# Designed miniproteins, single chains, continued (5): the designs that were tried, part 98

Each design is a single chain, and the fold is of that chain. pLDDT is the mean over its residues in the fold that is shown.

## One batch from the design tools (miniprotein)

Design m19405
Fold by ESMFold2-Fast:
Structure m19405 (fold): chain A 64 residues (1-64)
Amino acid sequence: DRARVDALAAATAARLRALGRPETADGMVQGIHTLAAAGATVAQLEALAERELAEVERDLKAQR
């Protein structure tokens, strides 16, 4: 599942960078790889990525 984990990390980072959050993107790449190494499933990592993206979108609304 390394290829799937790497693809998820890259896709999540690209979406966070598009939202103007490169620091969060870097943190999510590290977090996804760390959790995958600890035995997290791709589905669990996808859920984590979706939650983080939703939080960033809420923060961006609050800044406006």
Scores: mean pLDDT 82

Design m19406
Fold by ESMFold2-Fast:
Structure m19406 (fold): chain A 60 residues (1-60)
Amino acid sequence: TEEVKEYLVNELGLSEEDAERLAELLTVDGSKAGALLITRYGVSAEKAEEVVKLAEKLGL
């Protein structure tokens, strides 16, 4: 979903490459994607949960 990728780039400051990989991971393992947002990208647990829920709402 392009919307999740755009959110990751524009709101969280991820590179296009990282956003694409993470958007794909959100479709197959949302919990792992959330953990990576926290541990690798320094995103708060609350914000990471919002991203995972956004992906779920968009049918990923």
Scores: mean pLDDT 77

Design m19407
Fold by ESMFold2-Fast:
Structure m19407 (fold): chain A 87 residues (1-87)
Amino acid sequence: SEAEKRRQVRALAQLLRREAELLRESDPEMAAVLEAIADILETGLAEGLSVAELIARLRAWRAGHELSPRQARAVDDVLALLEEIAA
């Protein structure tokens, strides 16, 4: 159901924020990327966006930012999880 998909996206955003907090001192740039992804997901959910619309928004954000290979992989991993949730 759409409600279950939205619940899974909220859980993912919370996980990303926890990972960002753990990385804040050792890897602040990665922490900022994870927080940015979580902000996009939470803001979109609050606006009533579907999971497909959240995927489109995150892809657009990814295309507009120059990320390190490790940061790009983190975004791509989140996109893959969102696509699985949307299926």
Scores: mean pLDDT 89

Design m19408
Fold by ESMFold2-Fast:
Structure m19408 (fold): chain A 71 residues (1-71)
Amino acid sequence: SAVEREILQETIGLANQLNMTKEEVLAKLKEKIDNDKSLSPEQKQKLLARAKEIIDEIFEENERVKQILAG
């Protein structure tokens, strides 16, 4: 859905900020999902789980890139 896509795009943006921890990104994401009135509780749980996977992948890839760039 358009709402789910928008939330995931915002999640990617937050996860790529230099001054945010993984826990802070997850907290911001949860706030956005909890405030959405169009999603059911079940949809919110599934979307949060999906976004957590994306956050994990971004943080892992950023660490990998740092290792490559550092030599």
Scores: mean pLDDT 77

Design m19409
Fold by ESMFold2-Fast:
Structure m19409 (fold): chain A 74 residues (1-74)
Amino acid sequence: SMEEQRKKQVEAFEAEAKTLSKEQLQQALAHLDALIKYLEKQKAAETDPERKKQLEEEIALKKEIAAKLRELLA
């Protein structure tokens, strides 16, 4: 299912992130936060409902990954 695929992607990312230094994790988080801001702007300008939904799903996934990175840095 789509939910199982999302969980596998998050778990794979977590496993990889655990091999990174704190400096690399901070850089990855900064890049991800910038990407989320970019996607939020794209969503705000988007008039197509289907594309807007795709952007919402992408933003949600990126925010989940960012939250996991913040937990690893705590």
Scores: mean pLDDT 83

Design m19410
Fold by ESMFold2-Fast:
Structure m19410 (fold): chain A 82 residues (1-82)
Amino acid sequence: MSPKELKEQAVKLAEEALRVAGEHLRKGDVEAAERAAEPLVKKTMELAEKLKEVGSEEEIEETHKKLGELQARLREIYEAAA
């Protein structure tokens, strides 16, 4: 995959993790939300690692920033559910 494709897929999976976690939290099950999001977060991290091998420093930094924002949102929804 190109660096652009790796970035787009990583962001897409991170957004999917946020979506599925939110659905389970709406049902009141924080543990189910975490279990549903975990494989998507792992795949996102795998794609981000691959990007480090083939992407420019700028592409890596921009992807890291975007994924960090999505991870912060995921933490916020877990905190709101507590």
Scores: mean pLDDT 78

Design m19411
Fold by ESMFold2-Fast:
Structure m19411 (fold): chain A 95 residues (1-95)
Amino acid sequence: DKEELIKHLREAVRNLIEAVREAIKAAKEGDKEKAEELLTIVEDALPSLRKKAEELEDKVTVEALELLEEAIRAAKEGNLEKAEELVEQAEALLE
């Protein structure tokens, strides 16, 4: 069932959004090692989820994943405010 696969995909992406939020919080608290570890886990998961979103023709999830990639870049550059804005935009798309 295509709808169930999209549901599971979006749940997986929401879990990555939570991981990025946790990474941003760790960065704000000065825990750079935890922040970098969490961001790496999310980055490693993005290509497979993007491929699944494209196969399912879920353009909304593709856009959410692109915003999440930009959020990770912003967080790595120390632009935590921009990272939070991008994460909020990605989360809003999946509602």
Scores: mean pLDDT 88

Design m19412
Fold by ESMFold2-Fast:
Structure m19412 (fold): chain A 90 residues (1-90)
Amino acid sequence: ALSDVVARALGAIMRAAIDVLEGRLTPEQAYEEALASIRRILDDAVEKGLITPEEAEQLRAEFERLAKKAVEDSAKTRADHPDFTAQLAA
């Protein structure tokens, strides 16, 4: 279902945001991994007939925007609260 595709993509974005927040990945690395995961999820969904190619393009643009914001917000949080974010990773 479309909702399952959306949930999987949001899960990939959340994972990337957490990896940045905990210092496991740089913002650039996390963003690239999120984009790769989003692309795989959407391409698989189109191949299985769960969404149309047009829907996939709209969702891709939206998820890429959300991934960028999530990664940037996590990077800012880590920069503003380095001791707190280091403790989260411990």
Scores: mean pLDDT 83

Design m19413
Fold by ESMFold2-Fast:
Structure m19413 (fold): chain A 77 residues (1-77)
Amino acid sequence: KVEEAIKLAVEAIRAAEDKETLLKVIGALIAAIGAILDGDYREAAEILEETAEEVEEVSPEAAELLRKAAELLREAA
């Protein structure tokens, strides 16, 4: 479940359509992994959801993958 969420977030990196979106998704993934290691799956989900909103206009596929990852993390919490 958590592993599947991380896999979806990594797929969002590949779906990023520009460098700014790529850097935002990578930053969010690093922060979310930190939260997961602390056992805070709710915080990890919120990080990914916030980033999805930021990148939605440029990379809608990346945003959708981040939202799916966040949903799996909320279920793990």
Scores: mean pLDDT 83

Design m19414
Fold by ESMFold2-Fast:
Structure m19414 (fold): chain A 96 residues (1-96)
Amino acid sequence: MTTEEIVELAELFAERLSELATTPLQKEVARRVRDLVEAARASPDPGIAATLALQAGLVPFDLARKSKDPKEGSETERNATRALLEAYEELEKKLK
C-alpha cells in the first residue's frame, strides 16, 4: 500500500465508524479517528501522513481496552473491526 492508499483507508474507516457509532465511547472513537485522519491529510510529509493514518486505526482498540465496562469495550472493538473490514473491502475494489 502507498501512503495515499493508507490515508484513503483511514478516511473510509473514519466514515464507517461515524455511521456505526451508537454509544458515547464509539462517538469519541469516531471523533479521534477523524481528527487524526484530517491531520494526516493536511500533512505534506508522506511518512507523517502514513503514521497518523495508522495511529487512527489503533484508536478504537486502545480506547476499548481502557473502557471500565467490558461489554462497552467489546462492542466498540467489534464495531471498529467491522468498520475496518468494510473500509478495506472498498479500498481493495479500487486497487485491483
Scores: mean pLDDT 82

Design m19415
Fold by ESMFold2-Fast:
Structure m19415 (fold): chain A 93 residues (1-93)
Amino acid sequence: SAEALYAKYKPLWEKVERNLEPEQLEEIVTRITEIGRRLAEALLAGDEEAAERARRELEELAEELAKKYGEPESVKIIVDIHLEIIETSAARA
């Protein structure tokens, strides 16, 4: 459930908000969400090639953002949250 997912990630999200400025967090979330949307669309369509491409783009983006802001743990938390949401949504479709 959404409540269980929020309860699981709440303490990690609070750490992210503490370590990143609001502008940095907005950029990271926006860019990860854009690739996450493409991954979700590929999974729903059964397009394995598009899904693999989106996963690679997400890994590359995570590395870029981690280097840009110096907060690899915070970027990983944001990625992990988005991937769990995508996987949960795809499993219900």
Scores: mean pLDDT 82

Design m19416
Fold by ESMFold2-Fast:
Structure m19416 (fold): chain A 66 residues (1-66)
Amino acid sequence: MRVEAMQTLARLLHAAGRLSEEQLAEALRLAEEDPDAFVDFLAARLGVPRSAVRRAVDAIVANREA
């Protein structure tokens, strides 16, 4: 569930031009292997707090439950 939401966030960011193809591939790998490193990677790349990345993932999870 959360892994799929993290992968969805990474794909949305790539579609919006905020991640390169290489950064998308790394984010998808981290979502499965190291979720904390996924959050740190996106936070650093986008220049946002880790809490903002976590809120985006939680919003995607909530939308899937609805």
Scores: mean pLDDT 81

Design m19417
Fold by ESMFold2-Fast:
Structure m19417 (fold): chain A 105 residues (1-105)
Amino acid sequence: SLLNQGIKLANQGKYDEAISTFNTLIKKSNDSRVKIDALINLTGVNILSGKRKDALASIEKISILSKEVPLTKSQKVILKYLATFAENIGMTDVADALEKLVEEN
């Protein structure tokens, strides 16, 4: 799947290829749940690659989609982990946005 391909690329440090793969999945999918999974992984890659504004944009898209398809417990755990990581690298605005997203879901 494109999701697994994107994750593999991200794990190899191929962040630009991973971002392109997740964006392709988001554009092609009509399933909001699949889009949320791709957006969570995209947010993680944007944080790891220092793309603060792109991370905030992907968080906003998750927030919009989560109004129709509530976040799972597993997704919330991942988002909390990403918030802690973002805070530790000085992306306080990204960490705050992720914490708010989890709290509102």
Scores: mean pLDDT 90

Design m19418
Fold by ESMFold2-Fast:
Structure m19418 (fold): chain A 98 residues (1-98)
Amino acid sequence: SMKEEEARKIGEEAGKLTRDTLSRDPSVSEEDRESLSHRVGVLTEFLSRLGLDVKPVFEMARKPYPELGRELTRLATQVGRLLEEQGVRLPSLEEGRA
């Protein structure tokens, strides 16, 4: 559906923004860059599919490496709790990373 395609594109944009941010820090391993970028993309696509605000994820994606990882964990935990109150489970952020 068009809504699913829009969610995927927004997720891809958030993931790319995260990858671009992390690419400016040479201390970030390729594994961490790929993992964090993928996880941000999955979270963003999921939130978009539910019609939830993705602005906090894009704000997080602009933070420096160690802070970005910590904020992703906090945001995923907060979103997970709020969704569980609605009977919805947050998917694994590693989903689709083969």
Scores: mean pLDDT 80

Design m19419
Fold by ESMFold2-Fast:
Structure m19419 (fold): chain A 73 residues (1-73)
Amino acid sequence: KTLYVVTVTTTEEALPAVQKEVGKLLQEGVAIRVEQEGNTIKVTFESEEKAKEAAERLSKIPGVTSVEIEKVE
């Protein structure tokens, strides 16, 4: 099954804002899994379209330094 992982790296100060947005995606069933390691959050999606939309939104949060999308099989 093809999955899409959005990796977000942020400043420590922006971490709560990113966590809030990511938590909302998980609550809405748009994201299926969220993992955090320090200032890096990984969000897993089943839909490429939703992963791209989430990456664009997350990249606009002040303090987000990088956003990457990876296709995983």
Scores: mean pLDDT 83

Design m19420
Fold by ESMFold2-Fast:
Structure m19420 (fold): chain A 73 residues (1-73)
Amino acid sequence: MEEKAKKQRENAKLVKEIAKELSKIDGDLTPFIEEKLKKLTEEIGEFEAESIVGSALLKRAVDETIKKQKERK
């Protein structure tokens, strides 16, 4: 359980970093996502890479929604 919590924290940090990079891209995200997924798959494996990239995309969507709410008040 503690081991899982530590890994979740490390994954959360990586998710945050990727989400930040995604938020700076204006336009098509597909090439960036494909490149990042390929690199992570080679380093940490397919399932872990898909989980991290998917979580980063979800976090970006959530952050975008929060930003829109704050921009409009």
Scores: mean pLDDT 73

Design m19421
Fold by ESMFold2-Fast:
Structure m19421 (fold): chain A 57 residues (1-57)
Amino acid sequence: SEVEELAKKELLKALKEGLSVAEAYLKTLETLVNEYGVSRYEAHKAIDKLMEEGVFD
């Protein structure tokens, strides 16, 4: 849940900065892994869940 909250904040921030959905996904993934110490598996799972919930559709 904390990882999902961080993923949502970073993903929305990237989109507000004018990045495409694909660019925002990659930037959010790298931010979670490199800055927050989230595993790549957990980062993907969190972002994929947000995409399934239609946050950007």
Scores: mean pLDDT 80

Design m19422
Fold by ESMFold2-Fast:
Structure m19422 (fold): chain A 56 residues (1-56)
Amino acid sequence: AAAVRRAAELLGLSERQVLGMKALLESGLFSAEEIARLAGVSAEQVEEAVALVDAG
């Protein structure tokens, strides 16, 4: 929960969007670059957000 909030604040996204990005990456159906294109962020930001959520 706290890690999701922190990732959302760093990316300028909602907690719901961060959780959605994590779920899409974990599904294995989408790459970080594909998710980034859909969300209007960089692939590095997607990977950082997921790493922050996973770490905390």
Scores: mean pLDDT 77

Design m19423
Fold by ESMFold2-Fast:
Structure m19423 (fold): chain A 61 residues (1-61)
Amino acid sequence: MIEDLQKLGDELLSKTDDEILKKAIEEGTKRGIELAKQGQDSLAASVFVGAVLRGIGDVLD
């Protein structure tokens, strides 16, 4: 989980030039990894996905 979240975060950051979306991905990855370290893998994945979707929404709106 932790390694997978870091890889996904890094890949999304490499494909994004928007500062708002980059910030959302960075925060989502960081929060997700901290939750995964606590053994909350499902919550970690949900927080990561939620942060990315929120960032996309901010860029589109």
Scores: mean pLDDT 78

Design m19424
Fold by ESMFold2-Fast:
Structure m19424 (fold): chain A 91 residues (1-91)
Amino acid sequence: SEKAKEALEIALKNAEAAIKFAELGLYGLAVHALDEAIKEAEKAKEVVPEETEKAIRYLREGKEFAEQGDAEKAIEYAKKAIEELKKALEK
């Protein structure tokens, strides 16, 4: 689905932005970017469920760590989410 692909690409861009914000200690912006990534990934869940559900789980974990100010774990889980989003885009 073209709409699912667009949603996954926006989710990927927001997850990448969240990593950059977390690296800069801008946790509020990282949380916002992860929230946008979750919203967009949710739109693709019905079309590419397996990889999208894993990505959403990792994005939610990354958001939780960003809310706690744990940049290292926020970045780790955002990177795991990016890997799953890239797999979803290959479908």
Scores: mean pLDDT 89

Design m19425
Fold by ESMFold2-Fast:
Structure m19425 (fold): chain A 72 residues (1-72)
Amino acid sequence: MPKVEYVTLGGLGVGATPEEARARARADLAARIAELSRQTGKEVTVVDETVEVYRGLDGRYLALVRALVAVR
């Protein structure tokens, strides 16, 4: 199809390390992408990804992933 729809999706993860938090946030994002694909019946492709990682007072890390996805 010539027209592509762009959507922003997010994922969230918590872990003992920044790497664990990012991995969990990406897993959450992947689940949301799979659900969008199921709901639309279309292919969903990640075009751009931004990751923010924060350290909490309890020594755990929180990761927020934002992705721009193409739906076609």
Scores: mean pLDDT 83

Design m19426
Fold by ESMFold2-Fast:
Structure m19426 (fold): chain A 92 residues (1-92)
Amino acid sequence: MRVTAAVVKDGEILWYASRDVSTLEDLEAFVREALEKAKELGARLRIAVEHPGTEEEVQDIAERIVKLAEEVGLKVVSVRIEGNRVYVEAEP
């Protein structure tokens, strides 16, 4: 799967990363890194994940990202699933 994260404040990208991950553990590690960066910068996080799997697997990915955001202390403001893509936005 491919995961992309951007930390955005006032229309500016403060931090950006994208990588290919092969496991859910690697996905969660990347997401946690991005969430911590958003918290550090006091800015909104946008995460996008592309997973060529089932609707159930895509839904599980969305739920895992939401849980991680809440554990880090960020508020999830939107969750969208479009085909095999998950989009999550979170803010401090």
Scores: mean pLDDT 85

Design m19427
Fold by ESMFold2-Fast:
Structure m19427 (fold): chain A 57 residues (1-57)
Amino acid sequence: SLQDQIAKLEQEKANLIAETRARAHTLSDEERAKLVEETQKKIAEINAQIAALRQQL
């Protein structure tokens, strides 16, 4: 269902945030900044997919 797809994307977003947080504390300032930038881009893509699916509900 669309609701199941949205739930999976929300879980993927949560997992991505948790992974980024765990990795960030072991990195240099430059590597951390790059990781955060990459993660924010991926979160934006997931949020766009969730928004598109919600419009179909």
Scores: mean pLDDT 85

Design m19428
Fold by ESMFold2-Fast:
Structure m19428 (fold): chain A 73 residues (1-73)
Amino acid sequence: APSPREQLDALLAELRKAVEAKDYATAKAILGRIAQLLLELRKTDPALAAEAEARVQAALKEITAKIQAQKAA
C-alpha cells in the first residue's frame, strides 16, 4: 500500500491538475480526501501530520491565488 507521504503527494498533484483544468468540483472532492488523510495521520503519526499540514497550507495559498486569477480572467 502507498505510504501516507505518497498518498499526500498524489492528492496534491491531482488537486493542482484539477485546478489547472478549472474542474473545481473535482478540486473540492480532493480537498475532502486530503482533510481525511490529515485526520488519520493526527491519530497515527502526529509529527508527520504536522509536516503534512504545513505542506497542505502552502499548497492551498498557491491554489487559492491561482483560482482567484482564473475567475478574474
Scores: mean pLDDT 83

Design m19429
Fold by ESMFold2-Fast:
Structure m19429 (fold): chain A 67 residues (1-67)
Amino acid sequence: KEIELFNLGNEYFKEKNYDKAILVYSRLIELFPESPLVPEAYNQRAAAYLELKQYEEALADYEEVLK
């Protein structure tokens, strides 16, 4: 379920495992595109991209939330 993926992504982020956090948030967005958690998943994935200094990917995810 989408909430379980969101919580798993947040746990990896908390552990500073940003690569795994990105994979889990990406899976949530891909499998549950209509979920109300999708904007929050984009925000958290963008934050993980910023920690990895992947600025273009972070900006793209933040821009997605503004649509």
Scores: mean pLDDT 86

Design m19430
Fold by ESMFold2-Fast:
Structure m19430 (fold): chain A 75 residues (1-75)
Amino acid sequence: VDDLYRQAQDAIRQGRLDEAIRLARQLDRLGGTEQASQILRQVADVLRERAARSSGHARQALLDTADRLDEEADR
């Protein structure tokens, strides 16, 4: 569990957000629900930062994805 959490944090730092989401879902399945929620919220924050630098449909898509990840984290 802790190794997967470290890998997810590394993925976020490298901009590999899809990998971080995959690792968060794996963490949740292994009982690391709190750690998974933390990773999903961190990815959502990064997506909102990217949205601030985007416009139009690209911005909306990033915000929509971030909102879905926050919903998943709150389960």
Scores: mean pLDDT 83

Design m19431
Fold by ESMFold2-Fast:
Structure m19431 (fold): chain A 63 residues (1-63)
Amino acid sequence: DVPVSTLPGVGPETAARLAALGITTATQLVTADAARLRAAAEALGSWERFLEILNAAQAAVAA
């Protein structure tokens, strides 16, 4: 699996916040439940930025 910290738009602080929610890989992000996805978006402070990261994770899992 691709580490979430290697995804485009994910800096070290963003990766740490996602890891605190149990999301350390692209697969974990893509398969997360709605509550965890909402918590991740809120932790990032930007729904648009969160969707960009989620899209990058989906592309990484599909590759």
Scores: mean pLDDT 78

Design m19432
Fold by ESMFold2-Fast:
Structure m19432 (fold): chain A 79 residues (1-79)
Amino acid sequence: LEGFLELLQKALIDEAARKDPEGILKTVEDFIEKYNLPEEVRKKLLEYAKEIARAVENGDIDTAIELAKKVPEELLKIL
């Protein structure tokens, strides 16, 4: 589980830094499918992906990166 959260966080930070909103959404969707995540985790991840993507679209890359960094902590609250 620790390795999964680290890989997810890194992938989200990398996509936010690349300024690719579509890449962020696709990354989360790929992780959901690959790891067969529970419905509650899937919904939470998609909500975060949309917030990160919106921040990137608005040019607020610092906020997008900070949101990506918080994903593991938020997921641990519902696991």
Scores: mean pLDDT 79

Design m19433
Fold by ESMFold2-Fast:
Structure m19433 (fold): chain A 75 residues (1-75)
Amino acid sequence: GTELYEKLKKEAEELAKKGLASPDLKESVELLEKARELYKLLTLAAPSEEMKEEAEKKAKEIEEQLEKLLKKAAA
């Protein structure tokens, strides 16, 4: 991995944590969308297949949470 990859991974983890913990629906959606984008970027930039699978799994988990929140926002 590169310094950039490690930094992006930490940023994605922090955004996901903040998004899931936020009491504001709009803030949660914005933070989780950013986390999802970063995890998708990490799957493309992953230096190993194991890291790619981990990032892909995280992206999917965030996408599922985001879908749930967007459904509430639309109602």
Scores: mean pLDDT 80

Design m19434
Fold by ESMFold2-Fast:
Structure m19434 (fold): chain A 79 residues (1-79)
Amino acid sequence: MGEEIEKYLIEQGIPEEIAKKVAELAEEAVREAGGNPEEALKIFGELFKKEMEETPTEKKLELGDAGALAAIKLYELLS
């Protein structure tokens, strides 16, 4: 799951360090949701929001793009 999301983000031009971080958040969300797509997306959104709050303003837009792409891919993988 996380590896698929990480690979997808890198293919979309997201830097490897950001892709890996976002993929780790998505994998954690799936683990906590027990594979439920709606709950996984909700938990991913909550985890991503916390990561954004800790991120410097200059990097928030780059991280935001990665998060949106990861959410789409996560939904595809769980559906």
Scores: mean pLDDT 81

Design m19435
Fold by ESMFold2-Fast:
Structure m19435 (fold): chain A 74 residues (1-74)
Amino acid sequence: SDEEQAKALYKRVGEIMAEIRKTAPEDTYKKIEAEVQKRLREAIALYRAGDVQGAIALLEQLAKELEELLKKLK
């Protein structure tokens, strides 16, 4: 279901952020965290407005960008 997909993506973003936290310098991590928190607030706002597909799309894009960023940090 869309709800299960949104929950899975939210969990995945958290997992990638935990890996970035282990790899990045503290100042770099804080900047990434601030941007991610902004994007997560946007996704939550879409979900609350009933735009579950918009929330999923934003979370998928965020997860993809964070995976690419993690590869560059390693």
Scores: mean pLDDT 87

Design m19436
Fold by ESMFold2-Fast:
Structure m19436 (fold): chain A 94 residues (1-94)
Amino acid sequence: APLPDELRAEIESLLKLKTPDEVVQKAKEIYERAKKEYPEHVRIAVDGIAALATLYAQLGRKEIADALVDFVEKEYGEDISDTARVNINIARSL
């Protein structure tokens, strides 16, 4: 199933934030909400957050990108998807 529109909009709203602390805090809130309200979409939500880390790196916001990949690795570790791992590797390489 596709990511719920509400959850997708919250993930996209991360791009409006400009500091690593604000982005990580908002990502954590999205993750906690997804676990509570959309438990079957938690992995897809993490994939979306990892994709935003790549986008932040492409925009030259390396500090935010690194903070997001650290959050993803901390919360899911070895259980992150191949898609999330590719995005983490791209973000770290930029």
Scores: mean pLDDT 78

Design m19437
Fold by ESMFold2-Fast:
Structure m19437 (fold): chain A 110 residues (1-110)
Amino acid sequence: IQALWEETLRLAARAIEDPTPENLEELRRAVGELFDAVAAVLEPIDPEMAEYFKLKKELFEKQLEFMKTLSPEEAKEELRSALQQLSALVLEAAKRAGIELSVPEEFLPE
């Protein structure tokens, strides 16, 4: 999961810098894989949270499709907001699963 988390953060940073359809699609795949992995770990521990992650995956996919219709500046703002919500949700789920995820230094608040 750590590797999927780090890859998702790298792709998110790339999409925020340059929100092309290609970068948004790569981010969608990475987020999907991360959510599937987190849901699989949570299912024997907290099946309700695992189901919530499946629903959030579908909502995030729809949100990324919507971002493709926006201007680059608008997509960048929407993506920043979505990433903050995504990050908080993944970190909370990792705590519940007993997994300690590290955040790369570039994404840590000063």
Scores: mean pLDDT 73

Design m19438
Fold by ESMFold2-Fast:
Structure m19438 (fold): chain A 64 residues (1-64)
Amino acid sequence: AGKEATITATQVVPKAGPDDIALREGEVLKGTIVSIDPNKYIKFYSHELKKTVLLPASFVKVEV
């Protein structure tokens, strides 16, 4: 199982793909880190959204 973490958007995060989400600056997601992609994307399961999202690691702060 992945580790529980809080992700905070440090800047506006545009959709990475057509089925992904966009985040506003300062938006906070709580959930589980599923994996870190070799392309430096964080695969994150959001408890609030009840889905897995891909977030660029450079655009977010991760607190475990």
Scores: mean pLDDT 74

Design m19439
Fold by ESMFold2-Fast:
Structure m19439 (fold): chain A 82 residues (1-82)
Amino acid sequence: SQTVARAVGLTLRGIALEMEGDYEGAGKSYEEAADLLASHLGESDPLVARMYRETSRMYRKAGDDDKAAEYEARAEAMEKAA
């Protein structure tokens, strides 16, 4: 699937940016990957919750506590619903 290939590419970009210390860029890449996976697999898929947790972790490292809390809450809600 083109959507899955794009989500994989965004995840790899996020990993590379995290390794470079660009936590805001990594967070944006993981966020885009999570959004694509949610639209393709559905929000209840465990992989989507995992990507939202990675998004939250990156924004927390970037100092964006509001976005970090938002994506952490989304991941927790999805895990409780599963």
Scores: mean pLDDT 84

Design m19440
Fold by ESMFold2-Fast:
Structure m19440 (fold): chain A 64 residues (1-64)
Amino acid sequence: SGVRVTSVTTSVVDGVPKATVTLRNEGDEDQDVELLVTDSNGRTALVRTTVPAGETVTVTVSLG
């Protein structure tokens, strides 16, 4: 697959818990990814995205 998670950060934006995930595709093909992220309070979010070949994608999702 060649996709790496390079960072995961959590924040609160306008009172809403958020997770920001950065993904890098080091491969030569586009990859569809699904990633479950969890904060320290047990809140979860599912990240669904395509990471194009050789690209970095940053996705922000609400935790709930």
Scores: mean pLDDT 84

